# Designed miniproteins, single chains: the designs that were tried, part 7

Each design is a single chain, and the fold is of that chain. pLDDT is the mean over its residues in the fold that is shown.

## One batch from the design tools (miniprotein)

Design m215
Fold by ESMFold2-Fast:
Structure m215 (fold): chain A 56 residues (1-56)
Amino acid sequence: ALTPQEQALAKILLEGTPEQKEQALKLLQASGRQDLIEYVLKNTTDDKLRLQLLKI
């Protein structure tokens, strides 16, 4: 299950500005939270983001 903070990060990764997405991705890479990574992978249509997430 995602925390409220992780839900906010997921929303930024899916809907945010390029700058917000870059910062959120760095936080996700540092945390390594598999539930959050899986959630974003299931909900994104951005192939570039998918490739970045698969490297974690």
Scores: mean pLDDT 79

Design m216
Fold by ESMFold2-Fast:
Structure m216 (fold): chain A 84 residues (1-84)
Amino acid sequence: MMKELKEKLKKRALEYAEEAAPSEEEKERLLKLVEAEDALGLEELALATPDPERRKKLLEAAIDLGVLALADAVEATVKRLEEE
């Protein structure tokens, strides 16, 4: 079920972003990136992050958002084919 997969990916990305945040301000910023599904933005932040634990969490969040974007693209394509 695509819906359950997408919900799990977004929830896990939010959890990783929250765990990676060193401050409340940075947490708000990271949560906004996840909400916008900005996988590239999270990847850029991860590469700029010197803490290996935090970098890993940011990369995991970026990967989950990338998979979510692929799932959304597949679902949208299938829906278009069914409506045609």
Scores: mean pLDDT 78

Design m217
Fold by ESMFold2-Fast:
Structure m217 (fold): chain A 88 residues (1-88)
Amino acid sequence: MEEAKLKVIFSGPEGIEGESGEYKIKVGESIEVKVKNISNDGKKYKVIANGQKGVEASSGEVKSGEEINIKIIVKEKGEFEVNIVASE
């Protein structure tokens, strides 16, 4: 079975927590990256993951006190980098 390497980089403002990491994954499998809004501002934040050829990524919104999972699916063998960005 073909394998891929996936590097995830999270960036966001203070109060929005996300996990960065490196993954060894089989082609066709997915990982989930948790993003939490621990801010006390009562706002919701957009969470956008940039997909690329061979990698599909979900996006969403995280409300104050909530957490979401961003799903990343690798479709092709290779080395991939996905940036997950949280913004207002």
Scores: mean pLDDT 82

Design m218
Fold by ESMFold2-Fast:
Structure m218 (fold): chain A 94 residues (1-94)
Amino acid sequence: DFEIVKTVEVTVAPHSTATVTITPEKDGKYLIRLVTDADPDKVKAEITYKGKTIPLDGSHILDVKKGEKITVTVTNTSDSPEPVRVAIEVIKLK
């Protein structure tokens, strides 16, 4: 069983970084997933949690406590003038 807790869509301009902050409302195991139709070599995503930074290569599972903030940064490294659209999905695992 799983519960989709949050989905955040962001548009990232060329050579720019977007930041998404998530505050968990419940303790538990959470799947953070990056969804995009862009070239994965042109999108760099990272999770920062409890002062540690972890690469987000598609998805990552975190054991989190209620109220401890998760920050996801997405950087568009493309030389294309087109912005990239990404979705950050936060799923609570049961």
Scores: mean pLDDT 83

Design m219
Fold by ESMFold2-Fast:
Structure m219 (fold): chain A 79 residues (1-79)
Amino acid sequence: SELDKLMQEYKKLKSEIKKIMSKPNPTEEDLKKVEELIDEMLEIGKKIYKLDPQTGIKVDAEAGVFQMRLEVEKKVLSK
């Protein structure tokens, strides 16, 4: 189904974000990539919301958690 395809793409984005953020010393370029992946996750979340609002809300909430983690990592690099 269309929802299954969107969920597979969401899982790929989540895995890539986690892979980058699990690095012991993420670079500025790594954090820029995470920012781009979070934006893609939010766009997919909007499409999921149209098909399954409960799942779409969960995707948006998880993107928000990644945004908070990204801001912490950016502050560490800026010191």
Scores: mean pLDDT 87

Design m220
Fold by ESMFold2-Fast:
Structure m220 (fold): chain A 92 residues (1-92)
Amino acid sequence: MREEIIERAVKEAEELAKKIREKGTSLSEEEIEKDLKKAREMAELAVRYTEEKRYDELNEWFGEQLKENKIGPVAVVAAETAELLTQEALAK
């Protein structure tokens, strides 16, 4: 389940990146690739901390990354997807 959640979160990030590329928005390929690499890292962290019930630490970490402009929309989608799917898996 853990690896499946991470792969699903990364696929959501990849789908957003694809839409950004096809729509011709202002994000460069370098920005998209950087965000996609960060997306996998954020998804893995979200799964791990959610499984360990460290929700406050996870949210604080994500907040810091966003405030420091270290992650963009692609990474955010991956992190949120991974957290939600992990919570759902733990509940059911």
Scores: mean pLDDT 75

Design m221
Fold by ESMFold2-Fast:
Structure m221 (fold): chain A 68 residues (1-68)
Amino acid sequence: SLQELLVRIFLHELEVLTEELKSLSEEEAKKRLEQTRKAMDAVIEKYKLSEELKKRLYEAFEKMEKEV
């Protein structure tokens, strides 16, 4: 489905971002995290993602946040 494809793309982007965050300053990392969270929330709202898909995105985002 389109929703599953969007989630897979976003999960991949979060993995790429996790590696990028290791090279950024703490201030830049926080800004990128805030921008990414807003983008994620916008996708969830616009495409009305299921609870299962929302859970997958939030769990991946929380894992990324803990590594900053």
Scores: mean pLDDT 83

Design m222
Fold by ESMFold2-Fast:
Structure m222 (fold): chain A 79 residues (1-79)
Amino acid sequence: SRLEELLKRYEDIKKEINAIFSKPTPSEADLKRVGELIDEMREIAREILKLDKQKGIEVDAEAGLYEMRLSVLRKELEK
């Protein structure tokens, strides 16, 4: 189903973000990639909201948590 395809892409995005965040010293290019993945996650959340409101809210909330972590890591890179 379309929902299953969106959820699979969401899990793939989470795996990639978590792999980047697990690096001891993520590069500027790594952090830029995370930003792009978060934007895609928010687009996926909007599509999921049309099919499953509760799951769409969960995906959007997780994108927000990743965005907060990215902000912290970007500040560390600027030092």
Scores: mean pLDDT 87

Design m223
Fold by ESMFold2-Fast:
Structure m223 (fold): chain A 95 residues (1-95)
Amino acid sequence: KVAARQAEIQRIKDAALETLKKAEELLEKALKEGTEKGKEIAKAAQKVIEAAKRTIELANAADPADDKEYQAVLDAEVELALEVMELAILELEAK
């Protein structure tokens, strides 16, 4: 159903916007610290920022009636989740 896909695209977009904000804040903090671990975290945060921006762009462009465009948004959500997990592992290792 188109309405259900529209709701899912909006959920994915809202989550990606929140993830983008947090990753940008973390990137700024990591660069400010200037440590070797901070450089690794900054690199991972930048990948999260790139994946989040791509997810937002795809969500904004997607026609929910188009199966391929809808699938592209779902695929972008998965890729963003993988980058977020990699960043979280690096943050945990830095403690």
Scores: mean pLDDT 87

Design m224
Fold by ESMFold2-Fast:
Structure m224 (fold): chain A 71 residues (1-71)
Amino acid sequence: AMAEREARIAELERRIQQLNVEKLKAVMDLSLAIESGENIKETYQKLMNKISELDEEIRRLRAEIEALRAA
């Protein structure tokens, strides 16, 4: 149904917005860690992994939106 599709797209877009906010925070945390840390290897790896995971989730959700719009 069109209404169900539109509701699902809106839900996915809200989730993407939340993930973008989390990604921005992780990027800011990474920047601060680089500025303040002489020994940040673990923090760097954890934050880079988090950013990568968030990017993959956003990409997956965008693909779902495109599939729903094409249906």
Scores: mean pLDDT 82

Design m225
Fold by ESMFold2-Fast:
Structure m225 (fold): chain A 69 residues (1-69)
Amino acid sequence: GEAERKKRGLEAAEAIARLKRETGLSGFDAAAKYLAENPLSDETAAVVREIAEKLREIGDEFQKRLLEE
C-alpha cells in the first residue's frame, strides 16, 4: 500500500544518494541514471522524480548565486 510505496521511494533515494557519492553527478542526473537502470512503478518513479527535482532546484539556486555579483 501507501507505506510500501514510501518505503520503496526511500530505498530508491538512498540508492541515488550512494550513486551521487560514487559518480559525482548532480542529484537530478543520479536519479535519472537510477531510473533508467532500475524500472520502478509509476508511483515510486513519481516520488523519485519529485526528490530529484527538489535537488535540482537547490543546485540551480546555488549555481545562480555563484554567478551573480
Scores: mean pLDDT 66

Design m226
Fold by ESMFold2-Fast:
Structure m226 (fold): chain A 60 residues (1-60)
Amino acid sequence: SQAKIDELLAMKDPAGDVSLYELTLDPNGPSVNPVSGISATEFLRHYLEYNFTKPPPILL
């Protein structure tokens, strides 16, 4: 599933440059699998791990 997760991470960029900040704050919560059949919770975990090297926009 690591290869499929990479595909999801690549799609997040061309999808519309969505910000991680709003994605994480959505209380409505994830209920649909993105593309590879991974739940949004799993997608967020890998998304955060991958973007961990990149500083967050709220870093003061």
Scores: mean pLDDT 47

Design m227
Fold by ESMFold2-Fast:
Structure m227 (fold): chain A 115 residues (1-115)
Amino acid sequence: GEAEARAALEEARRHLAALKASTDPAEQRAAAEKAIAALEKAVEVSTDPELLLEAARLAIELADIVTDKELQRRAAEVARRAARKAMRLSTDREHILEAIGLELRAIGILLDLEL
């Protein structure tokens, strides 16, 4: 559960760092796909609102950096799922407000991709 979620978030951070370090489109795409998969796993296995908020923040950062529209959409969808799950599981007002903000940001990215 929680340990697996933390390991998945660490994997996502490593792939995000690799994405930022690369200028090769194929390497950037591979790093982004691996980061998205790691974030999807973190969201699926975590019941900790703080870890879910970290997953949402990393997913939004991925969506802002990645140049492929399909990968941007997938990252934004992960961010939205993470934020929604954090909101459902949290009793902390600040966590809920942050989750609302992250969900709205993810919706904005998805809307821009359809326009």
Scores: mean pLDDT 90

Design m228
Fold by ESMFold2-Fast:
Structure m228 (fold): chain A 66 residues (1-66)
Amino acid sequence: SDAAETEKTTKALSDKLRSQGQDKDADEVEKLGKRAVDALKAGDRKKAREYILRLVGTVIRAIGDS
C-alpha cells in the first residue's frame, strides 16, 4: 500500500541521515513521514502530498549539505 511504502521509505531515509550524523534532519523526516502515513491511512491524499513534499525538501537540503 502507499502507506506501507511511505513508512518503509521514511525509515530508510531517516536511517541514512542518522548514519551521517544528521540527527535533527532524521527527526524531521520521521515526523513528516509519520504524518504522511497517517494522512494516507485516513484517505487524505492532499495532506499526505503536502507532508511528502516537505519530507523530500528536507532530504534534498540535508544531502546537499554533505
Scores: mean pLDDT 84

Design m229
Fold by ESMFold2-Fast:
Structure m229 (fold): chain A 68 residues (1-68)
Amino acid sequence: DSVLEELLKKYKDDPTVVAIIESIKSVKDLDTRIKMAQHLADTYRDTNPEFAKDLQRLADELRKEKES
């Protein structure tokens, strides 16, 4: 969860974004976590493009974790 911890640190002053990251972190199933991160990346693309890009990176890193 190094990417999730990095995002919590980056967005520490944004309570809405922190709540979203914590919601993803609470999901223990890897496939569900990937889908959630991807869906949220797509959702925030226009309103918060920086956060959307960070969520896309999270989804991509979680997919790599699954490939072991």
Scores: mean pLDDT 83

Design m230
Fold by ESMFold2-Fast:
Structure m230 (fold): chain A 61 residues (1-61)
Amino acid sequence: MSIEELLKEFNEVSKQLPPDVRDRLQDQVNAVLKDKTLSDEGKKQALETMIRLGKEEVRRS
C-alpha cells in the first residue's frame, strides 16, 4: 500500500474517532510525515500502526 493510500485509510478511520483521540493520532501522523530520518518503508509502518490504533479505538467506542 502506498503512503497516499494509507493516509486515505487513516482519514476514514479518524472520522469515526472522538475529537481528542483524532487530534492526538493526527499529530502523530503529521510527525511521521515530517520526519526526514524515516525511510518510505518506516513511514508506511508507522502509518499502519496509527491506523491500527485508530481502528482499535473505534472498537472501544
Scores: mean pLDDT 81

Design m231
Fold by ESMFold2-Fast:
Structure m231 (fold): chain A 68 residues (1-68)
Amino acid sequence: MEQEKANLVAVKVAKRVLDLLPTKSLEEVIREGEEFARKLGKEAGLSDEQIQRIIDAVRRVAEAEYAA
């Protein structure tokens, strides 16, 4: 099921982004998260729209953690 694959990719990308936040600027972390999301999403057979939705969600998580 595509939704299950999308959720797995989203979790992996969010974890990578959170691990990177203490080491780099917010914009660098988001860029690396986007690259990772595109790679994993393509490998999982997700659509470009699903990948973009994951990127948008992960960006919100990164911005919230950075602001804390």
Scores: mean pLDDT 78

Design m232
Fold by ESMFold2-Fast:
Structure m232 (fold): chain A 83 residues (1-83)
Amino acid sequence: MELSHDDVIAYTALALKIIGAETTARLAERNPAVVSAETVQREIDDVRQLLDQNKNKLTPEDYQKLQQQIAAVEARLAQLQAD
């Protein structure tokens, strides 16, 4: 049974957490002495765990969108680790 309200709430909460992780990654790019790549990795891991725990509340489209947003932050982390 589709619970569209649960999807909207779960999507919004996860999207905000991903924005937080992206912000941390951007801060690590500018100030690696203050914000480490390890901190960014931990935030990504936490978001991925929460996404998996809530995947049954999300539409397949919204689940894929959140995975793509997380992958973008992971790409930033890979660049940080290469630099």
Scores: mean pLDDT 80

Design m233
Fold by ESMFold2-Fast:
Structure m233 (fold): chain A 99 residues (1-99)
Amino acid sequence: MEPAQSEEEAKKKLLETVKKTKTVTLMEKILKAELEKAKENGDEESVKRLEELLKELSKFEKEPLEVSLENLIKYLREVYGATEEEIEHALKVIEEALK
């Protein structure tokens, strides 16, 4: 597969998943934290990619952060059948990204 098409397909799949799970607000916060880190590191390609993702997410309906977190936990438990340990690990990664 062509790299450009693979990247566009991954981006579209991520955006559709976020929209379906109603985790737009959480994902926006995560991407914004990653964008700040990329800017500090001088990673121009990551900055451009993250800015484009944030622009696309801004078109979606936003829920409160607490609702977004609850929806993510529900998705992990009900759709993926994640264990409590797996959910705690995922939340820890998210909390680190939001700091």
Scores: mean pLDDT 75

Design m234
Fold by ESMFold2-Fast:
Formats: C-alpha cells, sequence, structure tokens
Structure m234 (fold): chain A 118 residues (1-118)
C-alpha cells in the first residue's frame, strides 16, 4: 500500500544520506542499486523515488570529484562533468528525469565508480 511504500522509501533515503556523509562511494553504489530496483516497475511513485536516488548518486560523485578526478580517463572526466551538470540543473529547476534518462545516468555512474575503485 502507498503509505508503507512511502515509509520504506523514507527509511532508505535516510540510510543513504547517513552513508553519504561516511562513504560517498558506497552511498553512490547503493543509490544506483535502489534506483534500478524501483525502475523495474514503472509507476509514478517509483519514477520519483528513482530520480531522488540517482540525484544522491550524482551528489556523491560531485563530492568525490577533486579527490579522484586525475584517476579517470578524459572520457570519464567528461561523463562526470555531465553528471554534475544534471545534478545542479535538477536541484535548481526541480526537473524530473524520465526512465530512459535515469537508466543512462545510472550506467555512466556505474562506469565512473568502477574506475574510482581501481
Amino acid sequence: EKEKKEEEFRKKLQELMDLLAKDPIEAAKRAVELAKEYLKKETEFNLEVANQFVLIAARALTLLYEENYENLTPELQEKLEKIREVYLKANLEDEKLEKEELEELIEIIEEILEHIEK
């Protein structure tokens, strides 16, 4: 039911925000996993939830930018900058991304995370 789904989402969101302060890399990983899970079922609620999780992952990568930037290839640096721009635009304009856009960003985020961990 809707109320239970909203409560579960709020708990997951709080756990991610706590994790973001302690370990941005792990927070980004968990956020994209959750976004993928919610995108498996196309509902308006799930799309809104997935948007928030992807934005948390984008925020985590933004926090890691200066520490890990030089370890990325030029192509991945451009992708990281694209994620940062999307994150800033979404926060300023309250813009909701569609499923296809979220899936594209998730793939880019996962690619960056794989390279940062090496």
Scores: mean pLDDT 76

Design m235
Fold by ESMFold2-Fast:
Structure m235 (fold): chain A 107 residues (1-107)
Amino acid sequence: KNLAVTYNNLGVVYQNQGNYDLAVSSYQKAISIYEELLSDSNPTRHGKKTYENLAITYNNLGVVYELQGNYDLAAKSYKKAVDIYRVFLFPTHPKTTEAERKYRKVS
């Protein structure tokens, strides 16, 4: 959980520097750790907050792919965030509606 947050934050730093390849790599590492946590024998312990963080990281990954002009990968990443937000937040939640807008823009 803490290490995944660190990789997500590192991805944001690289993105702000224009180092998009390093940002993608950092976000993918965060996603891998979150997915590992969700496969834990006690999934309920990390459930909602881990899914929220996973969705945020997929959204950030989509933004970087969009900035690189990789619209197909951006759409795929945004769709992952939308699917997670719809399950764990209300459909009208700002994070859900923002991810849906970004997905529609690049799809």
Scores: mean pLDDT 81

Design m236
Fold by ESMFold2-Fast:
Formats: C-alpha cells, structure tokens, sequence
Structure m236 (fold): chain A 127 residues (1-127)
C-alpha cells in the first residue's frame, strides 16, 4: 500500500541519516589519528547502509519505480566505497581524500533522492 511505502521510505531516511552521522564521526576519528574508533564508526555506517539497501531493493521490486533504482545504485555505491575505506584502514594504509569525498557525495545523493521519493509518495497518499 502507499501507506507502507511511505513508512518504509521514512525508515530508509532514518537509516541514511544515521549512516551519514556515523560516517562523519568516523572521518573525524580518522583525522584525529584514532583508527580503531574510525573503523567502528565506519562499520556502524556500513550496517545502516546495508539495512537501507534491503528496504530500497524491496520497494524497487514492488513498484518498478526508476527513482528507487537510482537510490539503490547510490546506496550500493556508498556500501562499496565504505568497504574499501574500512579495508584500507585495517591494512594500516591511508585513506585517499577523494574516496572520503565520494562516500559523502553518495550518502548525500541517496538522502536527497529518498526525501524526494517520500514527498512524491506522500502527495499520492494525500490525494
């Protein structure tokens, strides 16, 4: 139902906001030389993104909406980028600034798309 789609999109937005917050904390910890704390925050952000992906994938399968496919692609891109960051940190390597920037951009794009989708489906529900 439209009500279920709206509720699931609200859950996706909450998860993406939590991912953004945890990713930001991870970057702050990394810049402070606290690599183990950075890894923990990045792993928390990764789990938030994986949960968001599951919901978005279900919504895309239900609706066939191309905007949900684009949201899914950005969430999957953020997951892959974050897995690479965690892998580099675990290997004792430095994280390239461009990789951090890419992760922020993908999460921010996902948030923007999720908010836009919520507005569209909420408008349909209120018609």
Amino acid sequence: SLEEIVKKLEEVIDLLNEAYRNFKKGVEAYKAGKRDEAIRYFEQALENLKKAKEIVEELYKETGNPMLKRLLEDVEGAIKTLEEIISLLRAGKEVPEDLVKKAFELIENALFQAFLLLHIYKTELEM
Scores: mean pLDDT 91

Design m237
Fold by ESMFold2-Fast:
Structure m237 (fold): chain A 68 residues (1-68)
Amino acid sequence: GELEALVEEAKNEEDLEKAGNILGEMLGKYASVDEAEEISLIGVQVASEKGEKEGIKKLGEEALKLLS
C-alpha cells in the first residue's frame, strides 16, 4: 500500500535528514495515534540499521513532534 511504499523509500534513503522528512510526510498523512507510533518505531529501526546514533535521535524527535 501507500504506507508500505513510503516505508521502503525511507529505508532506502542514505541521507538521514531526507529519511526524517519522508517519515514526517508519513506521520502528516496517517495521523492517527496508532499509525504514528508504528511510523515512529520504523524511523528508529531505519536509523539504527544505518548505525547513526544522532540520526536515531533526530528521526525520533521529528516523529514525536508530529504526535505532540
Scores: mean pLDDT 59

Design m238
Fold by ESMFold2-Fast:
Structure m238 (fold): chain A 78 residues (1-78)
Amino acid sequence: AEIELDEENITKLAELIAKELGTDKVEEIKEAIKKAVLESQGKSREEAIRLIAREIAKATGVSEEEALKALESIGFVP
């Protein structure tokens, strides 16, 4: 799937990731996704997904590896 900076899509994605990580930090994940999407403009899909995983890890306190696995579980494969 393409990375889209749409409020509803970001909210839905954040909820799915929060569920996969076992956390209730939906708003923190949402802000992390927004930041990463802006930083990933013009980058490859693989680089964009890694940036999103990194920002989610920072926001939730999980490792980048755990964040990346959560993204893969919901269909965001590098």
Scores: mean pLDDT 77

Design m239
Fold by ESMFold2-Fast:
Structure m239 (fold): chain A 86 residues (1-86)
Amino acid sequence: SEAQKLLEEAGKYLEKAMDLAVNKGDLKEALEYAKKAIKLYKKAVELDPSLAPLVAETLKRVGEIMESKGAKEVAKLLKEAAKEIE
């Protein structure tokens, strides 16, 4: 489905945001990829609302990981997006 493809693409951007923040220390680039991931996740949930719990939990979990690694701005963005999608 289109929702499934958006979910997979969002996941790839989220993985890149985490790599940039945690492994490369590029917080500015990480924030941009996190924003791209959130946009695609929101579109996936718009097309298939049953995905909302999975997307919210994913964003919350990755946000917590990023917060623990000191990427506070990216973490806040992901956690706020998770609450908005819930």
Scores: mean pLDDT 89

Design m240
Fold by ESMFold2-Fast:
Structure m240 (fold): chain A 96 residues (1-96)
Amino acid sequence: MEEQLRELFARVAELASPLSLEIRQRNQQAKRPATDAEYDEYADAVRDAMLQAGVSEEAAELFRQAMLAARDGRYDEAERLVKEALRVIREQLRRE
């Protein structure tokens, strides 16, 4: 289970990496932190990467919401959302 979860997140990271690099390059050129719009774009890209890696739509959306909650400083909500997303992913993997 944990090995499958690790492999899944490695795949998500590979799929999300190009946009992460692009946002980093834009921020470096602008000499400013990422805007809310750029954070939304990154959160959407991570969600899409999760869907491409075979994660359920429910779990992918929970991770997206967790990222936005963390950006807003709502760390308790972000932790809750991450735990729920991991629960959904583990249930998905148990069916395989």
Scores: mean pLDDT 72

Design m241
Fold by ESMFold2-Fast:
Structure m241 (fold): chain A 116 residues (1-116)
Amino acid sequence: SLDELKEEFLKLANEAGAAVTRALELIDQDPRVSPEAREEIRKLVAEAGKELQKAMTALLNGDYEKAYKEFEKAIENLRKALDVARKAGASPEAIRALQEAIDNVEKMAELAKKAS
């Protein structure tokens, strides 16, 4: 049902947000990650968060095609954040948390695509 689909999107969005929060906390505590790399990761994550919010708004309006496109933009920015974190020498735990965020947003994108 539409309500079950909405609940699944909210669950995935909450899981993605929790994974991002964990990744940023681990990165902030990691002395190997430079202040410049931390700022770049935070900026990319913030941009992905704005795109995720636009995707969720599109879902609430029944615009699954727009939601899919905004989820794809969020995935791209999260993948860039993951690349920056890897190059900066972030912990395996931080890398796994960013990957978990990406995986959850990818599931949301796939659900939006199937609903369109």
Scores: mean pLDDT 90

Design m242
Fold by ESMFold2-Fast:
Structure m242 (fold): chain A 74 residues (1-74)
Amino acid sequence: SKMDQIVADIAAKIAKAREMSKQLDDADRRIVERQIAGAEEMVKNAVAQNNIEGLERVNHTLDLLIETMENRLS
């Protein structure tokens, strides 16, 4: 389903964000870890409510998080 595809995409982005966060200093890594935890909570709530638009919002937020980390690591 479309929801399953978005959930899988989000899971891959969370895994990527976690891997990238290991290269950050302790303060920045803690900020990223809190943002990931918030995203995971939002995903659980959106899935429980069958809220595809909410999942798309989380997916977009994770894209911005990854881009921010890529800019910091370059």
Scores: mean pLDDT 88

Design m243
Fold by ESMFold2-Fast:
Structure m243 (fold): chain A 97 residues (1-97)
Amino acid sequence: MSSKIREAVLKVLEGESVEEQLEELEKEIEKAVSDPEQIERLKKLVRELLEFAKKNPEVTRRIYEQSPTPEEFVQLMTAVLYIEKNGKGSIEKLLNQ
């Protein structure tokens, strides 16, 4: 799965449609995962990763350069997405609340 996610992200960086790559990944998730709850969580994650890559191509390219495996790439992309999405909100709450 991680290899297919990385390939889809790289295709988005090369100018391919987020919608087309998302549709292909969703079909692959449905084939690989049997749990409906896990399918929906993965679909949401890959959508957010592809949208992040389109919005932040330079950051995504740097992540690719720093992550030799597809697994490391997806993990690092997910971590950066979470930090960006939450804007250190969880860290700020932990430090200030």
Scores: mean pLDDT 77

Design m244
Fold by ESMFold2-Fast:
Structure m244 (fold): chain A 112 residues (1-112)
Amino acid sequence: GSVTELALTTLRNALELVEEAIEALKQGDVKRALELVEITEGVLRLGIGVLSLLYSKGIEPEAARRAIRGLDRALRHLRRAIRALKQGDVKGALRGLERAREELERAIRELG
């Protein structure tokens, strides 16, 4: 349905940004990685907001609930990565980004 399509688009866009951030970080471009993860945080927060509104209106509530759960889990790991990057902890940031990627991939599988 429309909620599932919106959720999948949001998850796929966030996944691409996380993968780009991982690649930037592996190349030593900490500034680019930080910019990408901050953009990704915005994408995830907006997606959660829209899906929460749709859930509250009873529009495809199970799809919305599953998507919100996946996005929220990814957001938690992404925020840990942002903190690690700001502290110069590249290894901690990579672990956070890898976990965010895994949660996004899991959510895509559960919805698609």
Scores: mean pLDDT 89

Design m245
Fold by ESMFold2-Fast:
Structure m245 (fold): chain A 88 residues (1-88)
Amino acid sequence: DKIKLALQALEAAIEAAKEGDAESAIKYLKEAIKQLEEAKKTADPEKQKKLDEAIRLAEKALKAAEEGDFETAIAYAQQAKELVEEVL
């Protein structure tokens, strides 16, 4: 299930960011975005809308992590996770 894989990746990214591990946070955020894009391909229009917003938030989290702004990365990743949980 691509949505469950995206959730696991977002959770891993949040934990890595909390530890200040930029390399792992970036890796997991990229994986989450990939899994969300794959999930979107088979989703109905309502789920696609929420997945699009989750992808946008995950991309903002990725940019923050790449800039070393872990507090902002965690905040956006948590918001993306909440939206992804709504489509389960």
Scores: mean pLDDT 89

Design m246
Fold by ESMFold2-Fast:
Structure m246 (fold): chain A 73 residues (1-73)
Amino acid sequence: MTEEQDKKIAEDMLKTFEENKEKLVEEALKEGAEKVVEGLRKLAEKAKEQGLYATAEALEKIAEELKKAVEEA
């Protein structure tokens, strides 16, 4: 995977999250918010290990925003 592909994946992930934020928060509450957030952070760590730094950063940002939204729900 190239740096260009990594950046595009990160941008697509962030855009998808922003467009579906309310639905994703609802599903996270249903599945267990702590488990979903932990899963996203573990995926970010694995992405970082593979050199996908932009994707890792996007996953961490999504996890943090999801956690905040769930805490407010």
Scores: mean pLDDT 78

Design m247
Fold by ESMFold2-Fast:
Structure m247 (fold): chain A 88 residues (1-88)
Amino acid sequence: GLKEEAEKLLEEIRKLYEEAVEIFRKTKPGDLERVKELEKLVEEMDKLLKELEELGKQDPSIKPLVLEAEIILGMTLILLGVAKLIAS
């Protein structure tokens, strides 16, 4: 059902966040490759969030899952911003 599809999308977003945290922890001054890896994770999260948002339009009970995914993406964008500063 739509809710099970939404829960799977949120689980994928959570896994990408765990990967982002690990990449962030390994980021060193001058590490442009880690920044690029984080940018790719953000792009993948954004695609999954868009799919989750479309499910939320069809079933309002999915809206809390959309909000959680938006928060996770926001946290990942903060990690990316800080990683860019470290790499500079």
Scores: mean pLDDT 90

Design m248
Fold by ESMFold2-Fast:
Structure m248 (fold): chain A 92 residues (1-92)
Amino acid sequence: ATPVLEIVLHVSGASEAEMQAWRDAAAATPGTLSAEVRPTPDGYELTLVYAMPSEEEAEALAERLRGLVGETFVDEETGISVTVLDARVGFA
């Protein structure tokens, strides 16, 4: 099976059109298996799944991203904020 990395982000302050553009840009990135946007009461949830070259590389990247869970990044120009909710390794 192909090792995959799943990343879950919470996005607030973005419009639906901006979220669809971000999802489409992510889906167009080589190695992306899926990019999904779901509305929440306070914004959107973005779920990204990437094909990884190895399980070891997937685990290393997931560990780094898990270190950022709960951290919020704000674009002062747009007012869009992104919070890392989860990062995990799976197989497709």
Scores: mean pLDDT 83

